Designed miniproteins, single chains, continued (3). Designs and how they scored, part 71

Each design is a single chain, and the fold is of that chain. pLDDT is the mean over its residues in the fold that is shown.

## One batch from the design tools (miniprotein)

Design m10454
Fold by ESMFold2-Fast:
Structure m10454 (fold): chain A 65 residues (1-65)
Amino acid sequence: SAEEEALRREARRAEDEAVRAHIAGDEQGFKEALLRAAELYERLGDLEAAARMYRAAGVPPPTVP
């Protein structure tokens, strides 16, 4: 659906923001962007992607397949 595509696009944007924060040495911004991406993937129902984002942020994932 258009809503799912919008959420996926927003999650990808958050992942890009995390990469930019990491390159800039902004560790806090890196983690915050990954947690935002995880929440967006959870809203999308993509629990696998959400778990990957939580892991990358150093937080235990809420769901592990």
Scores: mean pLDDT 80

Design m10455
Fold by ESMFold2-Fast:
Structure m10455 (fold): chain A 75 residues (1-75)
Amino acid sequence: FIDEAEKEILSLVPEEAKPYVRKAFEALRAGDRVTAWNYFVKAVKKAKEAGTSDEEIEKARQLFVDAVAQLDAAA
């Protein structure tokens, strides 16, 4: 689930946002949800600056929220 969510989000964002998405999922796997959300917010900002559509950003946000919820359900 988490690896597939990361891969799908990476396909939705421009190259400038990808490092922040990867750092967000690294933090998420480490259990640091605050750091994960901070990196995801930075990724969204970079994606918007690069011209990513609001629809694609919302899809990426939903995938990230679902990944967080899946981790919480496993604990």
Scores: mean pLDDT 81

Design m10456
Fold by ESMFold2-Fast:
Structure m10456 (fold): chain A 75 residues (1-75)
Amino acid sequence: MEAKELLKEAAAVEGLELSDEEVEEILASMSEAERELAVRAAEVHLARARGEPDAAAREAEVLEELRRERARRAA
């Protein structure tokens, strides 16, 4: 699943409909590392929506990695 498609599906779970343009702008504002982490966060968010029992823990792990990447950019 491509990053744009994955983010649109994750947003749809939240009741949000994102256009291709909006998703492209979001991805363009991120570093490559942030995009990879955002894709993984979307994947585990969808897994959690499907009721996978370990998805919440995986989501927490990915969010921690994203926070560290953002902190690295701020330093």
Scores: mean pLDDT 75

Design m10457
Fold by ESMFold2-Fast:
Structure m10457 (fold): chain A 80 residues (1-80)
Amino acid sequence: SETLKKIAEELEEEHLKVLEKAYELLAEGVPEKEVKKKMLEETIKVLEKAAKRAKEAGDEDFASILEDSIEDLKEELKKL
């Protein structure tokens, strides 16, 4: 659907911003572990917004995929 395409495009754009910020922090000398933690936290937020929009659009399958990814990232964050 057109709505799903828009959600996917916005998700990709927001993810690129997270990556750009991570590279900036690394260049500034922020420790890799702290950068990884911030990246995971910001990526989780991006995915949570996308999952909410997918649910609002009625795409439960896409929302479920995003929610599974969120849980995987939350487990990774707990290990830091």
Scores: mean pLDDT 84

Design m10458
Fold by ESMFold2-Fast:
Structure m10458 (fold): chain A 72 residues (1-72)
Amino acid sequence: SGAAGARSGAAAGAAGAAGDYASAWVGTHEMQKNANSEEAAAFGRAGAEAGARGDAVALSTHGQLAWNAGNA
């Protein structure tokens, strides 16, 4: 999942719009953490599943991971 996230996220991070998506994803992720810390794992799994269906949310999740890696 980390490797897949880095690959998908690199594509999202390269785009100018990636900043907006990354910010939106971070906000959503923080809400998940506040609601239930255990939900963070479920969110990542659901995001990967939705991504297989062409969902931008999954791409944003993986994009944030690769964006952070690329800017480290």
Scores: mean pLDDT 44

Design m10459
Fold by ESMFold2-Fast:
Structure m10459 (fold): chain A 80 residues (1-80)
Amino acid sequence: MKTAVIGVGEDGQRAAEEMAKRGDYGIVGPALEGVKKAIELGADKIVIATRDPRLARVGKELAEKYGIEAVVADTGEEAV
């Protein structure tokens, strides 16, 4: 199972770096573009590491539309 963590800001950057070290996907950028990239890479699960409720909602809706499990973490620490 491959998990993609998508984050913005400092917490997102830290989460992405930790996931990359584990052989999972760490994606830094806007939730919409990040979710599209995770789908392209074939992620089985997407974690959106953001304190922005709007970005979390948009990303989760897009992932669920493609049948991918999506969860939101308020901090990068919670995402890993």
Scores: mean pLDDT 71

Design m10460
Fold by ESMFold2-Fast:
Structure m10460 (fold): chain A 90 residues (1-90)
Amino acid sequence: SLEEKLEEFAALLVEIVGAVFGEELVEPFREQLEKLIKHFMSLSREEQIKLVQALLQEVLEASKTLSPEQRAKAEEAAALLQEILQELQS
């Protein structure tokens, strides 16, 4: 489902944040992602599409600065956003 894909996306971002910035940022970041998912589910389809497009661009740009291991996770996160975008545009 859409919500399951968003939760999987969030889990990948949390792993990247823990690895890159340290474990102490994991819980605050997870809490912000939970708020973002809740906000996203309250948006219109048009607003959801715009937000996913913006997030996809940010994730792809950020992936260029990551180590190969963390970049692979960011690319997996981007693939989930592309699947979400396709689902919203169907």
Scores: mean pLDDT 85

Design m10461
Fold by ESMFold2-Fast:
Structure m10461 (fold): chain A 81 residues (1-81)
Amino acid sequence: GIALGTREDALEAAVAQAKKHGDENAIKAAELAYEKGLPPEKVLLAAKLASLGMEPEEAVKLAEENSVEEVLEIAREIAEK
């Protein structure tokens, strides 16, 4: 991805952002995505899906099973509900 650095950098960024907004589910989703070995882009997207109201485990599964483009489309649909 575009200048995201390592998976560790993505996890740190996602957790820091979620903590600033008090988003416990986004923190959990980022940590679970990192544990499952997902790439940096998917770690960030899992946190984003959880921040939109998705359960952390479901957010991680969706990010794991779909392409980055597909996950972005799903996130837009959820945000527009």
Scores: mean pLDDT 80

Design m10462
Fold by ESMFold2-Fast:
Structure m10462 (fold): chain A 59 residues (1-59)
Amino acid sequence: SEKIEEFIEKNPEKVKELKAHAERVAQGLGDVLGFPPGSPVYKGWYDMFFEGDLRYAVN
């Protein structure tokens, strides 16, 4: 989305916060369900939560 790309460029500190949140969520799920950082499943959770938060932030 064009809005998401502009948000990332103009809000670097907020993007860092959203990435940190996505990382904490992915780590929590990975720890409970047995998927380490670097696995495709872990990466999928990280991307899902990060993209979800970005979409929410631009609405």
Scores: mean pLDDT 82

Design m10463
Fold by ESMFold2-Fast:
Structure m10463 (fold): chain A 61 residues (1-61)
Amino acid sequence: MTLEDLTKAILELVKKGEAELVVDDSIKTFEEAQVKGLELSEKYGKKIGVVNKEALEKVLK
């Protein structure tokens, strides 16, 4: 699974109101995005998906 694939999945959850989107340009890989998303979800008690700007722009085109 690529970072772009994860970004698409997160955007679909955000559209459904099931997740919040966080943009973090320090994230370079799918694994980093998953770890950060899990950490933020645990910290704030809600489902948070983390993406970088480059992957987000590729998905929105």
Scores: mean pLDDT 80

Design m10464
Fold by ESMFold2-Fast:
Structure m10464 (fold): chain A 101 residues (1-101)
Amino acid sequence: NIDELIELLENLKALIEAGRAGQAFTVDQLLEFLDNLRKVYLLLSGKWTEEVEKKWEENNEAFKKVVNDAQADALFRAYLAENPDLLEELEELIAKLKEQK
């Protein structure tokens, strides 16, 4: 499952790079970011299940009804401001995982 983990981390990296380059984030892009982040955590901890994934899909649909794109962008910008080294950390983790293959 290292390939799936690498793909999720590369997707996270691409989203962070787009955000830092000034791309406005939609609700769908914020949810994609959060889903990939949660899935990475659960895969690393061995706690990912199909039931957990389905519950998060249902929660994401509920979230879309309450949060608009402007609010999603603001939340993402706040997260990036609180995590300035996140891009470097992801690049290092991707490199280490690729070395293990």
Scores: mean pLDDT 76

Design m10465
Fold by ESMFold2-Fast:
Structure m10465 (fold): chain A 71 residues (1-71)
Amino acid sequence: SLLEEARELMRQIKEGKVTLSQVNRFLASLPKELIEKAKERLAEYKDSNTDTPEPLKLISAAYEILQEEAG
């Protein structure tokens, strides 16, 4: 499932085992509605953290939304 794939990707990100290219490829495979929700959530956070690349922030927000919709 999409949630299971996102969960595994998040695990690999925490372990430093994925490239930003792989993250961007996964993000490109997600429904456009989910990506737009993730972008809205990031804008609401007004996050000034410069240590985390934006694709990693986007996948984290998308995963959070997927968990909310599944539970």
Scores: mean pLDDT 78

Design m10466
Fold by ESMFold2-Fast:
Structure m10466 (fold): chain A 92 residues (1-92)
Amino acid sequence: MTLAEALASMVGRSVYVTLADGTTVKLTVERAEGNRITLRLKSKDKESLEKAAQAIEDAFRAQGARVVRREMKETEDGYEIRLEVELPARLA
């Protein structure tokens, strides 16, 4: 199974991602269109969300992926980041 296939199988599903420092955020795969993946990250804490987004971006870049877009917004329940990544052909 490629990374793109694994992420496509998770569209609409959410997981909790815990970083080495104990930072935890909710990650949802919102869309998977070929090698382009849209992720949503949610947290009540802006700093935790920024750290998690950076760690996820760094992990994707380490695999040769490109971060196409990053957008943060404030919600009534905290904060949300929408992250668009483009996977290299070898992972699609």
Scores: mean pLDDT 78

Design m10467
Fold by ESMFold2-Fast:
Structure m10467 (fold): chain A 65 residues (1-65)
Amino acid sequence: SELDKKAEEVLKKIAEKYGTEALERLMSIKDPEEARAFIKELLPNEEISDEVLDAIVQKLLKLRE
């Protein structure tokens, strides 16, 4: 899926810039809106679409099930 690919690319950029600890912190956030805000805080200069942010949040929710 194109959205899945873009979501994985964003997560890879976060890991590259901030390490895997940033991904662990994202996975610990239970509120979807808080997770979206944290992603935007980590990558403030990246234009990430709402659809891609939703795809990332959905991936994180599945990993916690």
Scores: mean pLDDT 78

Design m10468
Fold by ESMFold2-Fast:
Structure m10468 (fold): chain A 96 residues (1-96)
Amino acid sequence: MEEEALEGGRLLAKNPEAVSAATRAMYEKGGLTAAGGVSAAIDGGNRNDPERAKYGAELIGKAGKEAVDRAIQAMRDAGSPEAAEGLRKLAEAGGV
């Protein structure tokens, strides 16, 4: 799970414009905790920190499937299937 969360965070870190759309979707459905999860996952990816990325994944999982699905679609609509895959990996690591 830490490895999947770290990979997800790295994919998000490469796609800041798509992440902006997803963070808004997460905030609207999961509040500050969900948005904070995206931020923590990116921080983990940038720092090569699996524990930080896992913490982000756990917060993303708490947002629930509807918030995650909306954010993944927002990333695809922004033209980043790579970022969408990163969020999918984080959601799976977080239990969604």
Scores: mean pLDDT 81

Design m10469
Fold by ESMFold2-Fast:
Structure m10469 (fold): chain A 89 residues (1-89)
Amino acid sequence: ETPVKKRALELFDVNQDGSVNIEDLSTVLSYVTGGNGVELQPSDYAFQFFDINQDGQVNIEDFSELVNYLSSENPSPELEEHFSRVLGV
């Protein structure tokens, strides 16, 4: 695995079950949408970090892009660079 993919697994496996799946997405969405009474703004670092497709929203599309990236054997150079920047690798 690339260092970028390894970092993605470490960061997005928020329930620490060894997989990035819908349960991790549910946890992230609860945090971003104010499950604790505080909604993140698009300018916040945490929101920008989870806004993987950079559309100004954190939703299932961001998670789908992440899962597609992790399952790809030959990601495009642009996609690899994008995730490298987002994950700080």
Scores: mean pLDDT 66

Design m10470
Fold by ESMFold2-Fast:
Structure m10470 (fold): chain A 85 residues (1-85)
Amino acid sequence: ALSREEVIEIFKEQGYSEETAEAFWNFHLGERKYHNEEEALLLALYEAIRNGDTKEVYNPITGETYPFEEVVEKFRKLAEELEKK
């Protein structure tokens, strides 16, 4: 699993604020909802960012492929909502 430090570094490297990077970490480890598919998608997003792949993200749970920007925007909005909680 990706560590807190690794998640923060990956997102800061992509130009996100430290606050937004913290919210992504909190989403992955703090949210206790049954988000098996979303957790897999978030991990796939982190892996794509780490590998420099900015085209698409593959979710191994659903077998679906999503545009990278769509997945980034989805989790960015979710992170903002978690920060305002």
Scores: mean pLDDT 65

Design m10471
Fold by ESMFold2-Fast:
Structure m10471 (fold): chain A 73 residues (1-73)
Amino acid sequence: SRVDELLERIREKGELTEEEEKELIELVMETEGVSEEAAEAGVEALRARIEGAPEAEKEEIRARLARLQEEYE
């Protein structure tokens, strides 16, 4: 899938570019049918995971994403 290909590329580089961020947001919105805000939160969570952010920060981002997804039916 396009998401898997992009994720593999990002993992190999260890960083997320502006172009890759936009592509991921668009793919998440298209694939999951979520809002741009929810997609942005998801991409932020992915970035934090790849960059090795503290668990507390990852949990906060994940909680925000879950909240946004619940509001978007």
Scores: mean pLDDT 66

Design m10472
Fold by ESMFold2-Fast:
Structure m10472 (fold): chain A 109 residues (1-109)
Amino acid sequence: DKEVAKEAMREVAEELLAILLENKDLPKEKQAEILTERTLERLAEHADDLARRAGVILGHMAIMELLQKHKDAPPEEQRARLEELLARAFAQLEANPLPTREQLDAAVA
């Protein structure tokens, strides 16, 4: 359900933000590789839970947008931008049905 997806989104976004900040001195491409690897690990843990899988993918997308637009921002600004991205994603999730399994599988192919 949407509440489960929101919780998973927050959890993975927090984890990926910590990884992003720990690896801030690496090139953007290498940071993206590390973040994607961690996301795939989390998806493997939730193979049969569509809502958690949706949350993990949406959280990953928020972190990728943060990396693309705000890589060189100080940590406190990256946190603030992530909160804005998550609020937008939560609002979008409330307004729309959960992605189908086929849509989620396509997103990670």
Scores: mean pLDDT 82

Design m10473
Fold by ESMFold2-Fast:
Structure m10473 (fold): chain A 64 residues (1-64)
Amino acid sequence: SQQQQRGYQQGVQDTNLGISSGNVGDVASNTVRRFQQQGPLVASSAGSGIARQVNDYRRDRQLS
């Protein structure tokens, strides 16, 4: 759904910001909590965006 896509994209963006500022855990929990109000599927989608970006960051660090 459009809301799930928005949640996913926001999860990715917020995680990138959190990584840059060194507070990814706080940013991630705030993002998921905010989208829980829109439903568990939207919150799950936001969580998927966060997980994807964290995994990409870990992979990039190993390749660097």
Scores: mean pLDDT 73

Design m10474
Fold by ESMFold2-Fast:
Structure m10474 (fold): chain A 88 residues (1-88)
Amino acid sequence: MKTKTFTVPAGGSVTIKLDEKLTVTAALSADGDYVTVLIRDAEGNILGTATFGPGTGTYEFEANGHKVTVTVKVSPNGDSATVTVKIE
């Protein structure tokens, strides 16, 4: 099991490598209203995508035989989002 937590600023995007097979990109809108998360394989193919509104959201999907759980929490003023990705 691997868990990664990172912060995305409003209008910005962050990409992290979960392992040799999976990367996660999260982008927070400039107004702080929504976060888009993309999960890609080693070749850049999109395996999963989710959009989260204001507050806290969780999305689960399957990637390469693993259960991937993404949890997003947008700050109350929309300046940043905290993204937690768990792979099982």
Scores: mean pLDDT 78

Design m10475
Fold by ESMFold2-Fast:
Structure m10475 (fold): chain A 79 residues (1-79)
Amino acid sequence: MLFEEIARASEEVAPHVPELVALARAAGDPRLAAIAERAAHDAYATELALAVEIATTEDETVRAAAQRALDIIAAAMSD
């Protein structure tokens, strides 16, 4: 079931990747942009990476963008 769960999450997140990338690029953080671009490859790893960014960044713009991206991914996977 693990691979099927990852594949399902990726399919649910894939339509939102352009929005996630746009949010990350608007925040001006290349690390956040790289995380967003990979969201469709591994949605769970992306959620973890965004949670770490929220916890460790001192930039309020980057934190807000990462939180918004995390909310979009969480909402997309809520079925």
Scores: mean pLDDT 77

Design m10476
Fold by ESMFold2-Fast:
Structure m10476 (fold): chain A 55 residues (1-55)
Amino acid sequence: SMEEETERDIEALKKLDEVSTKENVQLTADSLIEFYRKQGRFDAAEAIEKTVEEL
């Protein structure tokens, strides 16, 4: 489902935060946010934004 795709991306960002810089996590998140917005999936984009704010 589309929700499962967003959940996988969130999990990937959390794993990236464990091994990478905050700058790289933000750049990856920004790319995902743009991707979801381009698809009209604004709820998914917001979920990514909130995830990064909590990291």
Scores: mean pLDDT 83

Design m10477
Fold by ESMFold2-Fast:
Structure m10477 (fold): chain A 93 residues (1-93)
Amino acid sequence: SNEERSQQTLKEVLEKLKEAMKEKGLERTLKEVELAIRGERPMSEESIREVVELLREQGETGENVARGLEESFRRHGPEGVADTLRLLHVHSK
């Protein structure tokens, strides 16, 4: 289904994001993403910027996710980004 395909594409984008962070040595940013997804801690503004830049390199779906995170940050700060990442993580399963 279209919904099933969107979930699979989102999973691919999130996995590519994690691999890109590992390849670039962004271990702190990766850890902050994992903590935010678990609802333990919001990300720093620097780590949010790095994640947005990496997502923009992951094709059209990555660009759309990046825009969503930027809007969440603009409206609700780092806590809004954490909430959005948690929702994306849940919807990717």
Scores: mean pLDDT 79

Design m10478
Fold by ESMFold2-Fast:
Structure m10478 (fold): chain A 97 residues (1-97)
Amino acid sequence: MKKYEFEAELEEGEVARFRVPVKPGSKYKVTAEVIEGDGEVLVRVFDDQGRLLAEATLKPGEKVELEVTAPEDSRYLTIVVAATRGRAKVKVKVEEL
């Protein structure tokens, strides 16, 4: 069972991108958490074509779980985390379901 974990330290306006190899048609759980800082973070999950599959906004100390299905034509998911306000340290996990 494949699991990927990433961390990013973001100042306001900064963006981190994580690309995860996926099986077309499989389900994945993307967990994002603001573990440090006073900032607000926008989390977005995209397919290979740049289509948005899921998004959430996180405040300090918040955690979200997003369930996505990899499209039949996609070999990767791209998780984008952007600090929209303030500074944040974000932990991202991607797990096959």
Scores: mean pLDDT 86

Design m10479
Fold by ESMFold2-Fast:
Structure m10479 (fold): chain A 88 residues (1-88)
Amino acid sequence: MYEEIRKQVQELLDKALANKDNPSLAASYITAAQLEVVAALIEGKISEKQARELLAEIYRTASEVAKAQGDEDEAARFEQLAAELEAR
């Protein structure tokens, strides 16, 4: 169900943001969130549109984590990817 998957993803993203001072741990939570979306899409539990919405949120969170690590170029790239997914 989309709501359960969205809540699971949001929980992982909240943990990534809470731990952005620990790069390895933050990256692990971002990766777990991406795998959750990919698995749900492959299993037919969410639509392509819903997957794009969740991936946009993941990329925005990855951008915030990258900013916290001083990687502004990577942060800008993730923001662009998120904006493109939300626009289409």
Scores: mean pLDDT 84

Design m10480
Fold by ESMFold2-Fast:
Structure m10480 (fold): chain A 79 residues (1-79)
Amino acid sequence: SEMEELIARAEEVKKRAERLLEENPDLPEEEKELLEQIIKTMEAAVEYARKHPNLSEEEKEHLRALIDHAEKVLEELEK
């Protein structure tokens, strides 16, 4: 379902950010802060989605935009 896809995407983004932090301990503090913010945001998004199974289409679009933004930031940090 659409909700399961959003949750799966958020979990993948979180795992990518966690891996980047673990593999690059000497990252600048600003980049570490961005990665930690991504992890916390994705964690909160998954928790919210799991607690609210009947999200409206507008709420799903908001979650998708949040995930899309996090993916974009993560791509910049991985380059």
Scores: mean pLDDT 84

Design m10481
Fold by ESMFold2-Fast:
Structure m10481 (fold): chain A 99 residues (1-99)
Amino acid sequence: MGLEVAREIGREFRERLDRLIEKTKRIAEANEKEKEELAKKFGISIKEVEALKEISKEALKKGLSAEMLSDEVIRELAKKLGLSDEQIEKIIKVLRSIS
């Protein structure tokens, strides 16, 4: 590929990653009102949104978006937050459906 094509592809991947990270930041920084809005939007409980917020914070500490975390890492983090296996699978489904 030519240099211009390589630059365009690199820019597109960076823009996609930046959008995913920005979305993760918005979830991680959500206030009480925004948590209620996210719960309604995704059809999940406030407790599940609080877990999603903490998972998002941990992803950002690693320089990743929440959707870039493996299912295993998400399960481990959610278990530490006191979620049931059913609630954990629901969060994974939400993260995979919005990617």
Scores: mean pLDDT 77

Design m10482
Fold by ESMFold2-Fast:
Structure m10482 (fold): chain A 58 residues (1-58)
Amino acid sequence: TRPTIGQIAVELGLIDESTARRLEREARERGTHLATLLQNRGLVNEEDLQEIGRRMLA
C-alpha cells in the first residue's frame, strides 16, 4: 500500500493527523484532489508538494 499525500504531509510536519483526516474527507466530498485542497488552504506550498511527490515515489 502506497502512502497517501495526507500521511506524508503529517510526516513532514505540515499538518496534524486530524487536519489530514478532515481534508481527505472534504476532498472526497468535493470530488477533488487532497493536494489541491492543501495548496488552496495555504497549508503547503509548491516546494512542499514536490517533496510529497518524491516521497510517494520512494
Scores: mean pLDDT 81

Design m10483
Fold by ESMFold2-Fast:
Structure m10483 (fold): chain A 103 residues (1-103)
Amino acid sequence: YSAKRQERREKVKELKKEYPTEAGAFYEAALILDKKKDYPTAELLLEAAVEIDPDFGDALLNLSFYYRLRGEIEEADELLKKGVKGRTLPGNKELAEEIVKKL
């Protein structure tokens, strides 16, 4: 655990208050950070997307992979079960870029 991770966690919480219904935008932002290899921030954004829409299948499936990589197998399996039954949402790429800039 680092000060940088705590700072990013607080920023993501602030952004969730600013964009409380924009699960698709947080998911697209997570994909941007994943491509940049900022995996800790990508995971926080995936958690935010799932907190906004608990049935968001794509976010649940991606979060499942992150939990599995750190050895949290039971939690990963529960996320996988929810994810395969979940819904897909349209992304918002413009808002995702704004979220990334505000981090």
Scores: mean pLDDT 84

Design m10484
Fold by ESMFold2-Fast:
Structure m10484 (fold): chain A 77 residues (1-77)
Amino acid sequence: MLDPRAILRRVDALLARADRLLQTSTDESVRQQAAAARQRVLELRDVLGTSEDGAVRQQAYQGLDAVGEELAATEAS
């Protein structure tokens, strides 16, 4: 069962990471990647907040993990 509080903390953590890259990076490519990741987190947050379909929610939750990997790659650049 997905813990709503854990999901919200994960969303907040991913948004904070993207915002940090946007604030600290002078590289336009890194900023574009961070902005795209941030937008995807917001879209996944909306799905998790509005959908009552367990399969859709599970896919959105897995999407947060994918964004985390994308941000880790961007942070390593």
Scores: mean pLDDT 82

Design m10485
Fold by ESMFold2-Fast:
Structure m10485 (fold): chain A 77 residues (1-77)
Amino acid sequence: ALELSPEQQKAVEKLLKKLAEIQERARELLAQGKSEEEVAEIATKEFLEVFDRLLAEEKDPEVKALLQEMRDRALAS
């Protein structure tokens, strides 16, 4: 098992919680008849805001690298 420092764990938990909220909202918007394109644009903007905030408060370089990679992947998809 990978053990994280308290700061790393807190940052990852915040990210996962926000990602779950974004995914739930995306499913809800799709169920309401929004296009995949509109939903992807909304989700991308919300991902960027979450990553930018977590990156700004994170001091661990390994967690920062993971958050940055996830941000880059969100922009690429």
Scores: mean pLDDT 75

Design m10486
Fold by ESMFold2-Fast:
Structure m10486 (fold): chain A 74 residues (1-74)
Amino acid sequence: SVEDVIRETKRELERLLEEYRRTTDPDERERLWEEMGQVIDETERKLREMNAPEEVRREVREEVLRIVQEMADL
């Protein structure tokens, strides 16, 4: 369901952010940024294919932007 996709996406993004906080290796940090981008792209694709309401997609984009900004500030 759309709700399941959103919950799983938030869990994956939070996991990637936590891993990024824990690592001191610049190569690992680069890989985590790439994984973050893949999760974001795949989630957007799934939500579009499922015809998720625009307000739901907007809320997901806002959550993504907050997590990306938090990672960038580290």
Scores: mean pLDDT 84

Design m10487
Fold by ESMFold2-Fast:
Structure m10487 (fold): chain A 65 residues (1-65)
Amino acid sequence: SIDDLRARQQRSQDRLRQLQKDLQARLASGHVLSRDESISYTAEALRLIGEIVQAELEIKQLEKQ
C-alpha cells in the first residue's frame, strides 16, 4: 500500500539522518576522515537516497492507478 511505502521511505530517511548526525559528531570532534571512511559514508548515503527515491517512484505509480 501507499502507507507501507511511506513508512519504508520514512525509515530510510531516519537512517540517513542518523548517518548525517554521526558524521557531524565525528567532524565536530576534530576527526579527519580517512579515504576508506569517506567512501563508506558516501556509499551508504547513496544507498539510502536510492531507497527513498525508489519508494517515491513506487508511490507515484500507485497514485496513477
Scores: mean pLDDT 84

Design m10488
Fold by ESMFold2-Fast:
Structure m10488 (fold): chain A 55 residues (1-55)
Amino acid sequence: IGEKVKVIVDGKEYEGIIKDEISEDKVVVSIVGTNTVATGIKEGDKVIAEEVVDL
């Protein structure tokens, strides 16, 4: 939690901060510079977004 990661949304890379961990592989990340939150699968230092919500 609080770790900086790369977030992959529709094939594009963004900077994100981990806000919550749902499971060992599933996390909630805030996309830096936006009001957007993504939920996705953590693969090493990247998160592959499965769901994106604009706040």
Scores: mean pLDDT 77

Design m10489
Fold by ESMFold2-Fast:
Structure m10489 (fold): chain A 89 residues (1-89)
Amino acid sequence: AAELEAKVNAFVAKAATLSPDDAAVAQTSAYGYAAVRGIYEYGEEVGERFRRRMEQQRRQASPEARPAVDAIMAQTDEAMAEVRALVEA
């Protein structure tokens, strides 16, 4: 978990140098990837931790970036549900 968190935090820090809208999309995508991977490798608690960071990004997103952030969150929720089904099989 710590290694995944460190990699995600490093990417998020780099993405913060982009324009605000591009940063919001890139950071949300990174947290979404980490949420899906987190469930698969470490379990529900780690996945939900990264999913909550996506919620924080959504609250800070501009009206212009929000549709893209919402789309990424919807895709992440779908992928998390698929991974949950696979790990329970």
Scores: mean pLDDT 83

